Designed miniproteins, single chains, continued (5). Designs and how they scored, part 26

Each design is a single chain, and the fold is of that chain. pLDDT is the mean over its residues in the fold that is shown.

## One batch from the design tools (miniprotein)

Design m16879
Fold by ESMFold2-Fast:
Structure m16879 (fold): chain A 110 residues (1-110)
Amino acid sequence: SPLEVLRTYTALALADPSLSPAEVALHILGATAAAMRAAVEAGDLALAEEIREWTLELFAGLLAGLSPAERAEVLAALRRLVESELAYETDPRFRALLRELLAELEALIA
C-alpha cells in the first residue's frame, strides 16, 4: 500500500546517518506527497487523510529536535514542494490535502 511504502522509506531515511535532518524531512515530504496522490487517484480519500495525519504526527517529533535554521530550511523546502505540486495539480481533493498539510506543518515549524 502507499502508506506501507511511505513508512518503509521513512524508516530507511531516518536510519541513514549520511542525511542531515533537513534532507530526511525533504525525502519524507516528497514520499508523502506521492503516497497521498496515489491514494486520491485510487479514490481512497480515507487513506489519503490517514497518510496526512501520520505525516503530521511524525513531523511533530522530528521538528522538536531541529535548530531554528534547520526548521527554516524544512519550511522553505515544504513551501517549494507544495507550490510545485499545486502549479499543475487539477484534482481539488489532492489540492485541499496539500494545503492542509502545508498549513499544519507551518504551525509545527513556527
Scores: mean pLDDT 81

Design m16880
Fold by ESMFold2-Fast:
Structure m16880 (fold): chain A 56 residues (1-56)
Amino acid sequence: DPDEAAAREAARRRVPEELWDEFVEEVLVLSRAFRMPVSEGLMELALTILELSRRE
């Protein structure tokens, strides 16, 4: 899906390499929890959750 690929590339530029695996796992957890495909909105939500967990 081109939209998924574009969202993934944008997220990769915003997420540090050392946090990438944690971000990917969060996206997959959210995808399964909401029973929806990976999308820009889901990746944005996962990024927000990751940022809240790791930033003061």
Scores: mean pLDDT 70

Design m16881
Fold by ESMFold2-Fast:
Structure m16881 (fold): chain A 63 residues (1-63)
Amino acid sequence: SLTAAQRAHAEEAFRKLDLDGDGRVSREELKRFGITDAQFERLDRDGDGYVDFEEFLAAVAAQ
């Protein structure tokens, strides 16, 4: 599981990437954070081209 510090870092990163405040981030934004295309495809379970905060945390935990 993530430490409190890792979770806080992920929350800050997600807020920075979520420029419009809709609670979703795009594939391009996540690439800047070091998430690969393969990881993104795994997280984007509904295929809409975005991930929410819980999916983003799963990616951080996988690192």
Scores: mean pLDDT 71

Design m16882
Fold by ESMFold2-Fast:
Formats: sequence, structure tokens, C-alpha cells
Structure m16882 (fold): chain A 66 residues (1-66)
Amino acid sequence: EVEEVLEKETEKLSEEEKKKVRELVTAFISGKMSYEEFVEEASKLSKEAREAAGKALDVALEQKRA
């Protein structure tokens, strides 16, 4: 479940980064954001936030979500 992975992986992030990671993953899953845009936005975040976003994205792709 993507929500569970987001919660677990973002635990140590700032509240602003938690919101941004959730926003990016949700936008990508819903088709509002391309993979290229997702990578560009994630690159502006901390290394920990980028890793959290990547893990959540991996789970989303496994669940057949765009």
C-alpha cells in the first residue's frame, strides 16, 4: 500500500518535505505529473526525501498505478 510506505519512509523528514513527497507521489499516480516532472521536483528535495519518494513510487508501480 502506497500510503503505508509514504508514512514509514517519510517519518524522519520535516513536515514540509513529508507534504511535498506525498504531493509528488499522488500527482504521479493520478497521472497529473509525468515521471520526468516527478524526478525534477524530487531533485529539489533532500536526499532522504528523494529516497522516500523513490520507494513510494516503486510500490505504486508494482500496484499497477501510473
Scores: mean pLDDT 75

Design m16883
Fold by ESMFold2-Fast:
Structure m16883 (fold): chain A 84 residues (1-84)
Amino acid sequence: MEEIKKLIEEALATYLAQIDKRFASLPQELVDRLKALLRQIMEQTLVILDPNASEEEKKKAQAELDKLQAEFQKLYEEALALLK
């Protein structure tokens, strides 16, 4: 479990750095929002993977994850369109 959490945190840090590199020319507010959504996605993913989380907590986390992923995808596509 600790190994999985560490891998997810490492992956998040790498992905956040890639967002900064790819979207460096875009408004900081847009970049910050993309990074905030990635952090929230990671937080919900950790709840789903937590063996101590209840079935109801996992269901709520999955519903929230689905919403956050959809919002991230839309914003990411908008950001890519601004890059040419």
Scores: mean pLDDT 82

Design m16884
Fold by ESMFold2-Fast:
Structure m16884 (fold): chain A 59 residues (1-59)
Amino acid sequence: LDEEARRAAEAIRRALEAAVRAAVAGDQTKMQEYAARGREAGREAERLGVSEAADRALR
């Protein structure tokens, strides 16, 4: 897996983990913020053409 795909997967994973923790804590604002970061990282992976590799890294 190349460096770009790994970075994208890590960014998505961390954003989702943070969003889940915020949701469990009842912090809607932070959950929303972290969810947006995850979506942004996903779009970046799509733009770089590494979405498939990033998906594999997440599994």
Scores: mean pLDDT 74

Design m16885
Fold by ESMFold2-Fast:
Structure m16885 (fold): chain A 89 residues (1-89)
Amino acid sequence: MLSEEAKELLRRELTRLLDERLAEPPSAEPLPEEVRERLLATLQPLFDALDDPELRERAREVLARLDEAGAEEFAREIDAILERAFSLT
């Protein structure tokens, strides 16, 4: 189980990242729905651990706006946040 400090960092950093991404205009060539749902599914254990359906829904909206390059960058940003959270264990 993640510590409460790690969960707080994850909520704060993910909220910031999602807000920044939602403020950007949507891509003209967004990822297909099937690919977006697959990516969202890989993040589902994280959202379940945080017990925050709002973050999950916001992540779905962000993925709907990203092209392939944007999705790769988004995944790297999430990985960096996860590494920071695990450093607090």
Scores: mean pLDDT 78

Design m16886
Fold by ESMFold2-Fast:
Structure m16886 (fold): chain A 93 residues (1-93)
Amino acid sequence: AAKEAIEKAIELLKEAKKIAEEAGDKETAKLLDETIKKLEEIKKQNGSAETALDLLKKLKTWIETVKDEYDQEAIDKVLELIDEAIAELEKVI
């Protein structure tokens, strides 16, 4: 259950990264890539869904602090996917 939720979160963040890259938002794409790598490490080490959830909540906060400087439609879609990833993790906690 926890591993499957983390895998789904990784999938959603990979989709979000593609949206950021296509919008030319290199900073958000890099932040998403770094978060994906951390989630993959948590999954590999049999880490908790709660640890993954904390990481995603921090990611959302960081993106929200800079969203006014980027393509709003692309950022809103990225935040939607992060919220979906958070919801998947909350189902297994």
Scores: mean pLDDT 82

Design m16887
Fold by ESMFold2-Fast:
Structure m16887 (fold): chain A 54 residues (1-54)
Amino acid sequence: SRLAETEKNLALADKYFEQGYNYLQLASQTDYSKNTQLAGQYYSLGVAHLTRAL
């Protein structure tokens, strides 16, 4: 039971983290220094979702 719950939480955290990371990568392709604010916002969202899932 605990393993099933941990596995479910990890899958959810991985999904949210992946979304945030993908946005961060998109910003890096468009000149990261010019898009730091947007990249930071997306990364923060990804981290927030990961924290919520944990």
Scores: mean pLDDT 67

Design m16888
Fold by ESMFold2-Fast:
Structure m16888 (fold): chain A 79 residues (1-79)
Amino acid sequence: MSLREKLEELFAEVKEPVYAFVKEGDKVRVYRVENGKVELLETISFSELSSVIDKLAPGSDYVIAPVGEEGIMVVVKRK
């Protein structure tokens, strides 16, 4: 199963926009998930992760959701 398919399955019931950050080696893939649809926005270096979180979802909290060995960090945009 591809990473995109895995994210679509995990967030199929999520109606609110969510940003998912998936670490893959020294890189992080940035996804937008909305209404169960997963879209790859960009791939960044791990060192840029905090800056990109602040840029895409300023003031939001994030939760690390461990999925397999790679893990998935989910950023929920909230008021």
Scores: mean pLDDT 67

Design m16889
Fold by ESMFold2-Fast:
Structure m16889 (fold): chain A 55 residues (1-55)
Amino acid sequence: SSSAIQQQIQQLQQQDIDLGVQMLQASVNRDYDRVDQITVQINQVQQQIDQLKKQ
């Protein structure tokens, strides 16, 4: 993989971590609609990471 792809993966991994924190905060607040929305976003970020790793 190119250096640019590796940097993009690192940025997406940080986004995944940040979304995980937001999901935990929403869960503590019992905002389950937000938990569901963030879970979908985490899944999309992880799919993007997997796709980039295949390049």
Scores: mean pLDDT 87

Design m16890
Fold by ESMFold2-Fast:
Structure m16890 (fold): chain A 115 residues (1-115)
Amino acid sequence: SVDELIDEVLAFLREIKAKLEELYKKTGHPLIKELVERVDEAIRALEAIKADPSLTPEQKLQLTLDILDGLIAYVDEKIAEAERLGLPQEIIDFLKEVKEKLESLRQKIREALAA
């Protein structure tokens, strides 16, 4: 169902937020704090979309896609910034894995919209 797809995205974002918060506590790096804040914004937006009874299932999926597209673009930009700043490879690899999973979730939402 649409709610199950949004819940899958929310579960992943909450997991990533927790990991980013731990990483921020360890590093103190502003780039990690910015990622925490952006992921938190996406979580709040998705919770609002899921809770909105005025939206059709198709509208909920499209808005979820828009959020995922924005978040993927932001993570990609932060990967480039992390590489430029010489952050540890483990952090860069983690962000790349996050991006790949977000792209997988985006594809799953696109397939649901096409059905």
Scores: mean pLDDT 91

Design m16891
Fold by ESMFold2-Fast:
Structure m16891 (fold): chain A 119 residues (1-119)
Amino acid sequence: SAAQQQLQAQQQAAAREVLDQMESLAGQFPYAASLPDAEELDAPNYLERVPNPVSLETIRQRVDNGEIKSLQELEELVQRMLEGLRRLLPPDSGVLQATEAVVQQGLALLKQKEAELNA
C-alpha cells in the first residue's frame, strides 16, 4: 500500500541519518569505517575469526543497494560489526572502547527515530 511504501521510505531515510552520524564519529577508526586488511591487524586468519565481516562501509553499501529497509535491520548489522571487532581486539583496546561509544550513540539515535516513526 501507499502507506507501507511511505513508512519504508521514512525508515530508510532515518537509517541513513543514523549511519551518517556514526560515520562522522567513527571515520577516524579504520576497523569501524572499512574492513581491515589481515596484515594491518597482524591477524593472518582474520576471516576465520570473523566470518562475513561487517564495517560501516559495508553497511553503507547495503543501504545504498536497498538491502537495508528498516532501522531494525540497521541495528542488527551495527551489532554484528561491534561483535566482530570484539573477536579481533583485546577488551582494553582504545579502538574497541571508542567504537563501542560510537555504536552506543548511534543506537540511541536509532531508538529515538523508531519512537518518532511509531508515534
Scores: mean pLDDT 74

Design m16892
Fold by ESMFold2-Fast:
Structure m16892 (fold): chain A 66 residues (1-66)
Amino acid sequence: MSLEEIGEKIAELTGLSREQGILAAQIVKENPDLSTEELGRMIAEKTGISVETGIKAAGIARALLQ
């Protein structure tokens, strides 16, 4: 599955923009050793969303990047 396809699914499931979803997918793919909580915080910092939403986005991306 492409990063673009994963990002679009994250956007649909979380209400984020397509660009924010793609960025979340990239962060998760580039940091496989980080916890979902650490990834969620990083996504929140880079996109300006809540940490809670970032953690949700990270979880979705991790599941799709299996």
Scores: mean pLDDT 84

Design m16893
Fold by ESMFold2-Fast:
Structure m16893 (fold): chain A 132 residues (1-132)
Amino acid sequence: SRREQGREVLLETLKLTEDTAKTLGENLRALEEALRRGDRERLDEVMRSTAEEARENARRLREQAQRLGSVLPDSHSGQLLVDQLLATAALLEEAARRAERGDVEGALEALKTAKQTALGASLLAKDMLSSL
């Protein structure tokens, strides 16, 4: 049914946004630890892996936004959730670009904002699931 398809896509979105926030929390912790230790070699390693993961997560978020928009095209909350997924993807792409340039402070700022946006998206997805 349409209700079952809506539930499925929201559960997928919830899992993806929670997994994204968790990965971002781990990346932030690793970067902050490398900075605290003054370990330049470890910092460069973490920046490179963070950029790769950020680009992959941005791709998945954009794919999920398209799927969500197709399943819930007339939903106001669905449109807000799509916007939050796309905003998170854009922040992750910016974090990757900053990391690739060696802009550690700029990358940290973008990752922190992306994590907050992903958490907001997960809360909205939970609220939408409870309203089905």
Scores: mean pLDDT 90

Design m16894
Fold by ESMFold2-Fast:
Structure m16894 (fold): chain A 100 residues (1-100)
Amino acid sequence: DVLVIDASPLVDAPEEEQRKWLESLKPQMKKANGVGLAVPDPSALASDIKDQVPKVGTHLVWANTGPKGSRIGILAGEVTGSRVVTAPTKESAETLAKWG
């Protein structure tokens, strides 16, 4: 199973707000076999948030909902299923569902 985290709202958020939001998701992240970030620009996320994603899942999926539509990549391992919490686009959610 893959938990997809819609990080789009965090791109312009202060680092402290990003950390508080991540903490609220930790119980869900621990139950998932994989964790993906769905963001237009992953570099806009705080580095400590990016570092925490691999520690709570066995498979890491990267999702980008940039101007050319949804782009999905495997950062680690295989996806065995898909659980989408929030996704910025329909295409990213459908792609992850087909992949799991």
Scores: mean pLDDT 48

Design m16895
Fold by ESMFold2-Fast:
Structure m16895 (fold): chain A 100 residues (1-100)
Amino acid sequence: SEEVLIAKTNLANVYLALGKDSEALAIVTDIESEIGVHELRLAVDKVTGGTDPIKEAQHLNEIGTGYNSLGNIAHTQGNYEEALHYYQEAIKAHERALKL
């Protein structure tokens, strides 16, 4: 859900501003874990030969939204090279979803 990721992104940025790095890292790790779950589901579907284009597009869009959240956190912290990488990964995921 996009709304939950927006709230998590905002909370991580506030924790970082307060110097609560461990709490911010927990949120970043949670977002990374959610991306990994969707990537694993896509990989399993490819190996088993069963792909539903609607489900594939949903997983790709969730991956893209997750990377956008990580990009926003990195950008807010001034980590521009890291933010660039995450935003590029988000664009790739959303473009792959649109081609389905």
Scores: mean pLDDT 86

Design m16896
Fold by ESMFold2-Fast:
Structure m16896 (fold): chain A 95 residues (1-95)
Amino acid sequence: EPLEKIEKVFEENVKRLADALRAGASPEEIRALTEESLKEIDKVTEQNIKEVREKLGDTPEAKELIKEIERKTQFYKDVLVALTEIALVNKRLAE
């Protein structure tokens, strides 16, 4: 399902953030990685919406699924940003 594809990309990017933090990435590197991750999520979302429109056409079902995809995408992006902020605070406080 389209939502599963977005979730997988989100989980992969959370793992990339965790790995970068363990490797001692700088705050600048962490922010750059997050920006790249947000762009990847947007690209996958655009591809999923395109596929929904190709398969279901301009139907009410397509419109509802696209709204759900957009809501889920925004949720994952918001969570990734929040995790990045928490990680940067924790990195600063890790003495």
Scores: mean pLDDT 84

Design m16897
Fold by ESMFold2-Fast:
Structure m16897 (fold): chain A 58 residues (1-58)
Amino acid sequence: EEEREEVLKEIGEKLRGIGAGIEAALLLKKGKEEEAAAVLASLSPKEREVAEKVLANF
């Protein structure tokens, strides 16, 4: 476990992206397109790529 903190950061970013992608999908279902776009825009580039993949599968 030499890079535990870096691994946890990567997992945390991936989980953040997945959670934001699900949240954005739910917001889009409610017709809250601006809120969904704002959630995605607040993410890091890595988190946004993960969130967009989640949205593409919905």
Scores: mean pLDDT 79

Design m16898
Fold by ESMFold2-Fast:
Structure m16898 (fold): chain A 96 residues (1-96)
Amino acid sequence: EIVLSPELLEEIKELEKELLKKFEELKKEAEETGKYEEMRFEMLKLILESQLLIAKKLGLDLKERLYKSIDTLLKEGKLTEKEAEELKALAEELEK
């Protein structure tokens, strides 16, 4: 059973606040540079990082499901090989 304590809820709210701040920074950079595809990939990395951190706090292991999802997106041509490697490296680092 997943129990959402007041302390855990506060930690999740702080993660959301940090994520939104980073999204605003990426959006401003993309508006200045026109690099919207790079913005989308960086936003995806931030979303995955946030999901993995929340899962870790809840005692859930998402690594296997994340790896399968990355492999599927690579197969469908929605990720490059380099992007897939970067996302897998991010998942590996967050387990430390």
Scores: mean pLDDT 74

Design m16899
Fold by ESMFold2-Fast:
Structure m16899 (fold): chain A 96 residues (1-96)
Amino acid sequence: MKEEKEKKISELVAKAVGLEIRMIGLYLDAQRAPPEELPAIIAEMEEVAKEAKELFDEIVKLYEELGDKEKAKEARELKKKFEERAKELIEEVRAM
């Protein structure tokens, strides 16, 4: 049912925003961390990036099932932007 899928998309979008906040928080933690703690922070950042990828893939699938090609395209673009940003932040932490 359309309404049930729209509710699920809203819940997934809220989770994606939470993961974005967590990624930024981990990046800020890395700026203050001693070198021995960086591998653990990088591992958590990589896990957040993976979780976000899976959430965006589910959002895209749900929009495609609803026939909303425009929102499905927007979700794919947001996924790509998140993946690119996450990669940049992780590589910056690795370069510390």
Scores: mean pLDDT 87

Design m16900
Fold by ESMFold2-Fast:
Structure m16900 (fold): chain A 88 residues (1-88)
Amino acid sequence: SMEEVEKGLEKYKEEAKKAIELYKEDEERGKRELEGIIGHLKESAERAKEGNEEIGELIEKAREEIEKLAKEGIEEYKKEKELKEKLE
């Protein structure tokens, strides 16, 4: 059902948030986790569109939200890191 798809997408959003936190501790691992989540959702959206365009669009929107969260979270972390490096 749509509701079950939405619940599944919320789990991916939570995993993405964890991957952003991981990026702050281990940039390479965090980046790999985020790329994995985004790649999986992109492929899932393409497959879903073949049978149900609405489900495919829902997955695409979740991917776009996760990409935005990742970009914003990583950019803020980079700014904080640069500030710390300038002070030390």
Scores: mean pLDDT 83

Design m16901
Fold by ESMFold2-Fast:
Structure m16901 (fold): chain A 85 residues (1-85)
Amino acid sequence: MKKMMEITRERSEFLLRAARRYSEFLKQLKATKNPEEMAKAIEQFREDLIAEARAWATEKGFSPEEIEALVRDLEEQLDTLEKIG
């Protein structure tokens, strides 16, 4: 139980840090005011975060199903931040 609680906490902390990084990134993009450059930057940043999430989860020993669940949760979180930012 203790190990599973630690993994769940680390997962939640990863998602929270990713959300904060993405929120700050979106704030910086608003200063640019170029829609085409913003779209490209958003796509690249999301791809980089998803790749980082897959690598992190693999290193932590997550199953393929757990890795896909983490990526799905991350994508939903990023989509939510884009709608409220």
Scores: mean pLDDT 79

Design m16902
Fold by ESMFold2-Fast:
Structure m16902 (fold): chain A 100 residues (1-100)
Amino acid sequence: SMEEIERLEKELKEELEEVREAVENKASGDEIIEKVERAMKLLSRFVEAAKEVDPERAKEAVEEMIELLKEVREAYKDDESVQTIIDIAIAELEKILKEI
């Protein structure tokens, strides 16, 4: 439903802001991984709800997440655990983007 899509989009935007704030505050790699995992789960739910109703909106959300993950990768380039998790996440999102 449109109401569910709007709710999930709002929740996703809040989680993306949590990731951005954690990067700005130089949070630990473990905290960044946890916040990225939460955002990824919420993005998955949003894409499942939106992809058949509003595929362009779903694509925009995936592209925004990929850009945020690239920023996290650059900020944490000396953290091998963060680099590994982010690279896997970007690859999965690029695959999802091709299916929308």
Scores: mean pLDDT 88

Design m16903
Fold by ESMFold2-Fast:
Structure m16903 (fold): chain A 59 residues (1-59)
Amino acid sequence: MSKEEIIDYAAEKYRELTRENGGMGTVKAFEEAVKYGIKSGFSLEEAGELASQGINRAR
C-alpha cells in the first residue's frame, strides 16, 4: 500500500468524522489513519506523519 493511500484515507476520515463528532473527529481520524498505516506496514512514526499530512490536506 502506498503512502498516498494512507494520506487519502486520513483526509477522508477527517471529513467524515469531523462532520459527526466536531473537535473529537480530528482525534478519531488521526487514530484510525495511524491504525490503517500500521496495518499497511508502516511504522508508528511514519503512520503518524502520513495521518497528519492527510488531515492537513483536508483542512
Scores: mean pLDDT 79

Design m16904
Fold by ESMFold2-Fast:
Structure m16904 (fold): chain A 80 residues (1-80)
Amino acid sequence: SAREEALAAAMAAVGALGAETDHPAVGQASAEITRLLLRDPEDYEGMLAVMEEAIARLEETDPEAAARLRAVLEEFKAAL
């Protein structure tokens, strides 16, 4: 479905950003989203909350990375 494709894209973007940056917030978000999906693959609200927290932490040190995650988050929200 479009929601599943948007979720897969969001997870791929978070993973790619985590590989590009040394910021622990991105790695933490990737791990937490993976953990949530293993427990409940339909916990979209929980995944949104994790991404919002990662964006807030990134805004302090890497506003460009935060903007990239924000764009991904908005795409994901639009697919819900």
Scores: mean pLDDT 74

Design m16905
Fold by ESMFold2-Fast:
Structure m16905 (fold): chain A 59 residues (1-59)
Amino acid sequence: TSNNLQADVFFVQGLRAEKKGDYKTALDYLQKAIDYASPDNDLLERIKKRKKEVEKKLA
């Protein structure tokens, strides 16, 4: 599996966890998505923005 596919999988899992209200699990998956994301800046920025939104819900 490519890094991009791994990032997409983790991003989707993070979004699912957020929808379920499991914000800590969502943050874990979103961080993994960032770690695996290629230098495709659009995807990276989308994941980072979503992670920030989830962080706010935990605060």
Scores: mean pLDDT 79

Design m16906
Fold by ESMFold2-Fast:
Structure m16906 (fold): chain A 100 residues (1-100)
Amino acid sequence: GEELIEKFREVVLEIVKEYEKETGFVFPEEDVEAGLERLEASVREALAAFEKLKVTDPELAKKIQEKIEEALKAFEEKKYREAFELFLEAFREALAAVKA
């Protein structure tokens, strides 16, 4: 739970830094923090959905877990954009399955 949220936060911050270096645009610190707080809330909701799926749809939960593991591997390899996309796909799938 919490460790995964912390790693996702780090991925987002590194992507912001990469974008700022590539474009020369600097985001206001308050906008970045507000965005992170909203993303963290959504990730917490997605992780709660994922825990429910472990009981209601174990096969889908396994596929989502494998995608989270791929995202964590990309994070360890400093492939922040790839890690971000994999995390988003996993979280979106978990939320969609519970809301359906």
Scores: mean pLDDT 83

Design m16907
Fold by ESMFold2-Fast:
Structure m16907 (fold): chain A 89 residues (1-89)
Amino acid sequence: GFDAAEVEERVEQIRREVAEARRLGVPEEAIRLGVLMALKAMWEAAASEEAREIVRRAEKEFGIDASRYTAAELAARAAALDARFSAPA
């Protein structure tokens, strides 16, 4: 599981990836879903209450509530976005 320092490092990675995705013109809908999935995974993998508190602060920072979605629902939304934005082979 992720400790508090690992969660802080992951949140910083998410900030960098979001900035890069926006620079590359990735649709905001896809960026928002990616952040939701990452925060949900971190919440479930959190090893301590301190680590979970960092995830909750990140949810507020990004304006996201990952607790409203199951992992299966997020995976289905990711598949739908991939189908919408991927070019046929």
Scores: mean pLDDT 74

Design m16908
Fold by ESMFold2-Fast:
Structure m16908 (fold): chain A 95 residues (1-95)
Amino acid sequence: IQEAHDAFVEASVKLRKAIEKKDKKEALEALKELEEALQNLLRALGVTDQEAIQRIRELIEKLKKAIEEGDFKEAMETLDELIEEVGRLIAQQLS
């Protein structure tokens, strides 16, 4: 679980740097890595809350759309919201 969380954090940092560089291709590739790390983390945490999973999916779609549209300000804000939501889920599962 801690290892899965560390992988998610590393993927988040990589995506943040790509967004900061305003590199759409690099950001979309980093987002795919983040999605994989996040799926692994949610499975490791045993998250079965369909509402929480749906909120995360909506944030990922919003983030992807912002990157595709070149709205890097919204992409950064959405990434921060995603990180906060994941952190909250971790706190609830691990205390």
Scores: mean pLDDT 81

Design m16909
Fold by ESMFold2-Fast:
Structure m16909 (fold): chain A 68 residues (1-68)
Amino acid sequence: MVEELEKKALEAVLKGDKESALEYLREFFKVGSELEVEILVGMMEIAATVFGDRELLDAISEEYERLK
């Protein structure tokens, strides 16, 4: 489950699917450790940055701040 949610979150970022990316991040927060969440958020932010998707990058950062 944890590995599958991580994969889905990253795939959503690569597709520019903000709604799915944030939903998978929220689900991952329920099952992942603090370290696992930090690593996933970092990977999602890097992917959004490489894609040039500032809106998605900002949304990921804001959602993470709200959840922690």
Scores: mean pLDDT 83

Design m16910
Fold by ESMFold2-Fast:
Structure m16910 (fold): chain A 85 residues (1-85)
Amino acid sequence: EVEEAREKIVESFLSLSDAELQAILARIDEIIDKLDPLEQRLAELVRRAAQAKLAGDLEAAREYVREAFELMLEEGLRQLAEMLA
């Protein structure tokens, strides 16, 4: 189920330690200028999710992770459709 997969990813992200979130933020800062536009959008959503969780805003963090999941799902389905055409 798509909803179950999404929520598992949200829970996995929320289980990350503050140190792991800081490492993710540092990595995004290092590579963001080298990413394509879709990857930059995903990196921005992950960055916002990590910042929200570090600030204690778990609701905002969950929302950003869900948005990132939906963006990847839509792009994955688009790429699959193109390959099967």
Scores: mean pLDDT 81

Design m16911
Fold by ESMFold2-Fast:
Structure m16911 (fold): chain A 52 residues (1-52)
Amino acid sequence: MNTYLGPAASRVDELKAQGITTLHLLGNPPNSRLADIWRKKLEDAGIKVIEG
């Protein structure tokens, strides 16, 4: 699935319920600290995050 990191992290429970296991990032968030938090939240939920 193609998405932005922030929106994906906000919907992690929905993504897990849908069986989403891999996300492709569309663009980079403007805040690297938030990006690290969002990436960790998705990865802790078992969702793999791929850039490009």
Scores: mean pLDDT 71

Design m16912
Fold by ESMFold2-Fast:
Structure m16912 (fold): chain A 118 residues (1-118)
Amino acid sequence: ALEILRAVAAALQDPAMTPEELAALLAELEARHGALGPVAQQALALLVGLRDAGYTIVSFAVDETGPRSLSLEAEAADGRRLSVSAVGDAGFRAATRALADALTAGAPEVTLSFREPP
């Protein structure tokens, strides 16, 4: 799941990537790594939604060598910027929901930070 998300985020750093190229990449990765679970599918939909809203992925990092962490930066051509950081499983779910809400609201500038409860 994370391998697919990393590969898609890396591909979406290229603003010239077409929807057809993205669909082909997704089909290939899903065939190699298996189908994504619901949370990973939601995260994937948010990455695609950012690109469709005119954002280019600036950075994407996931670390599982301790508490799971995610950092995402995206920038639109008009200078709008999104920054998201999350730690732990609850943080990942909260971050994906907040990104979905931001995209629905027309992609305002957002900085979000979430942490798993102790």
Scores: mean pLDDT 67

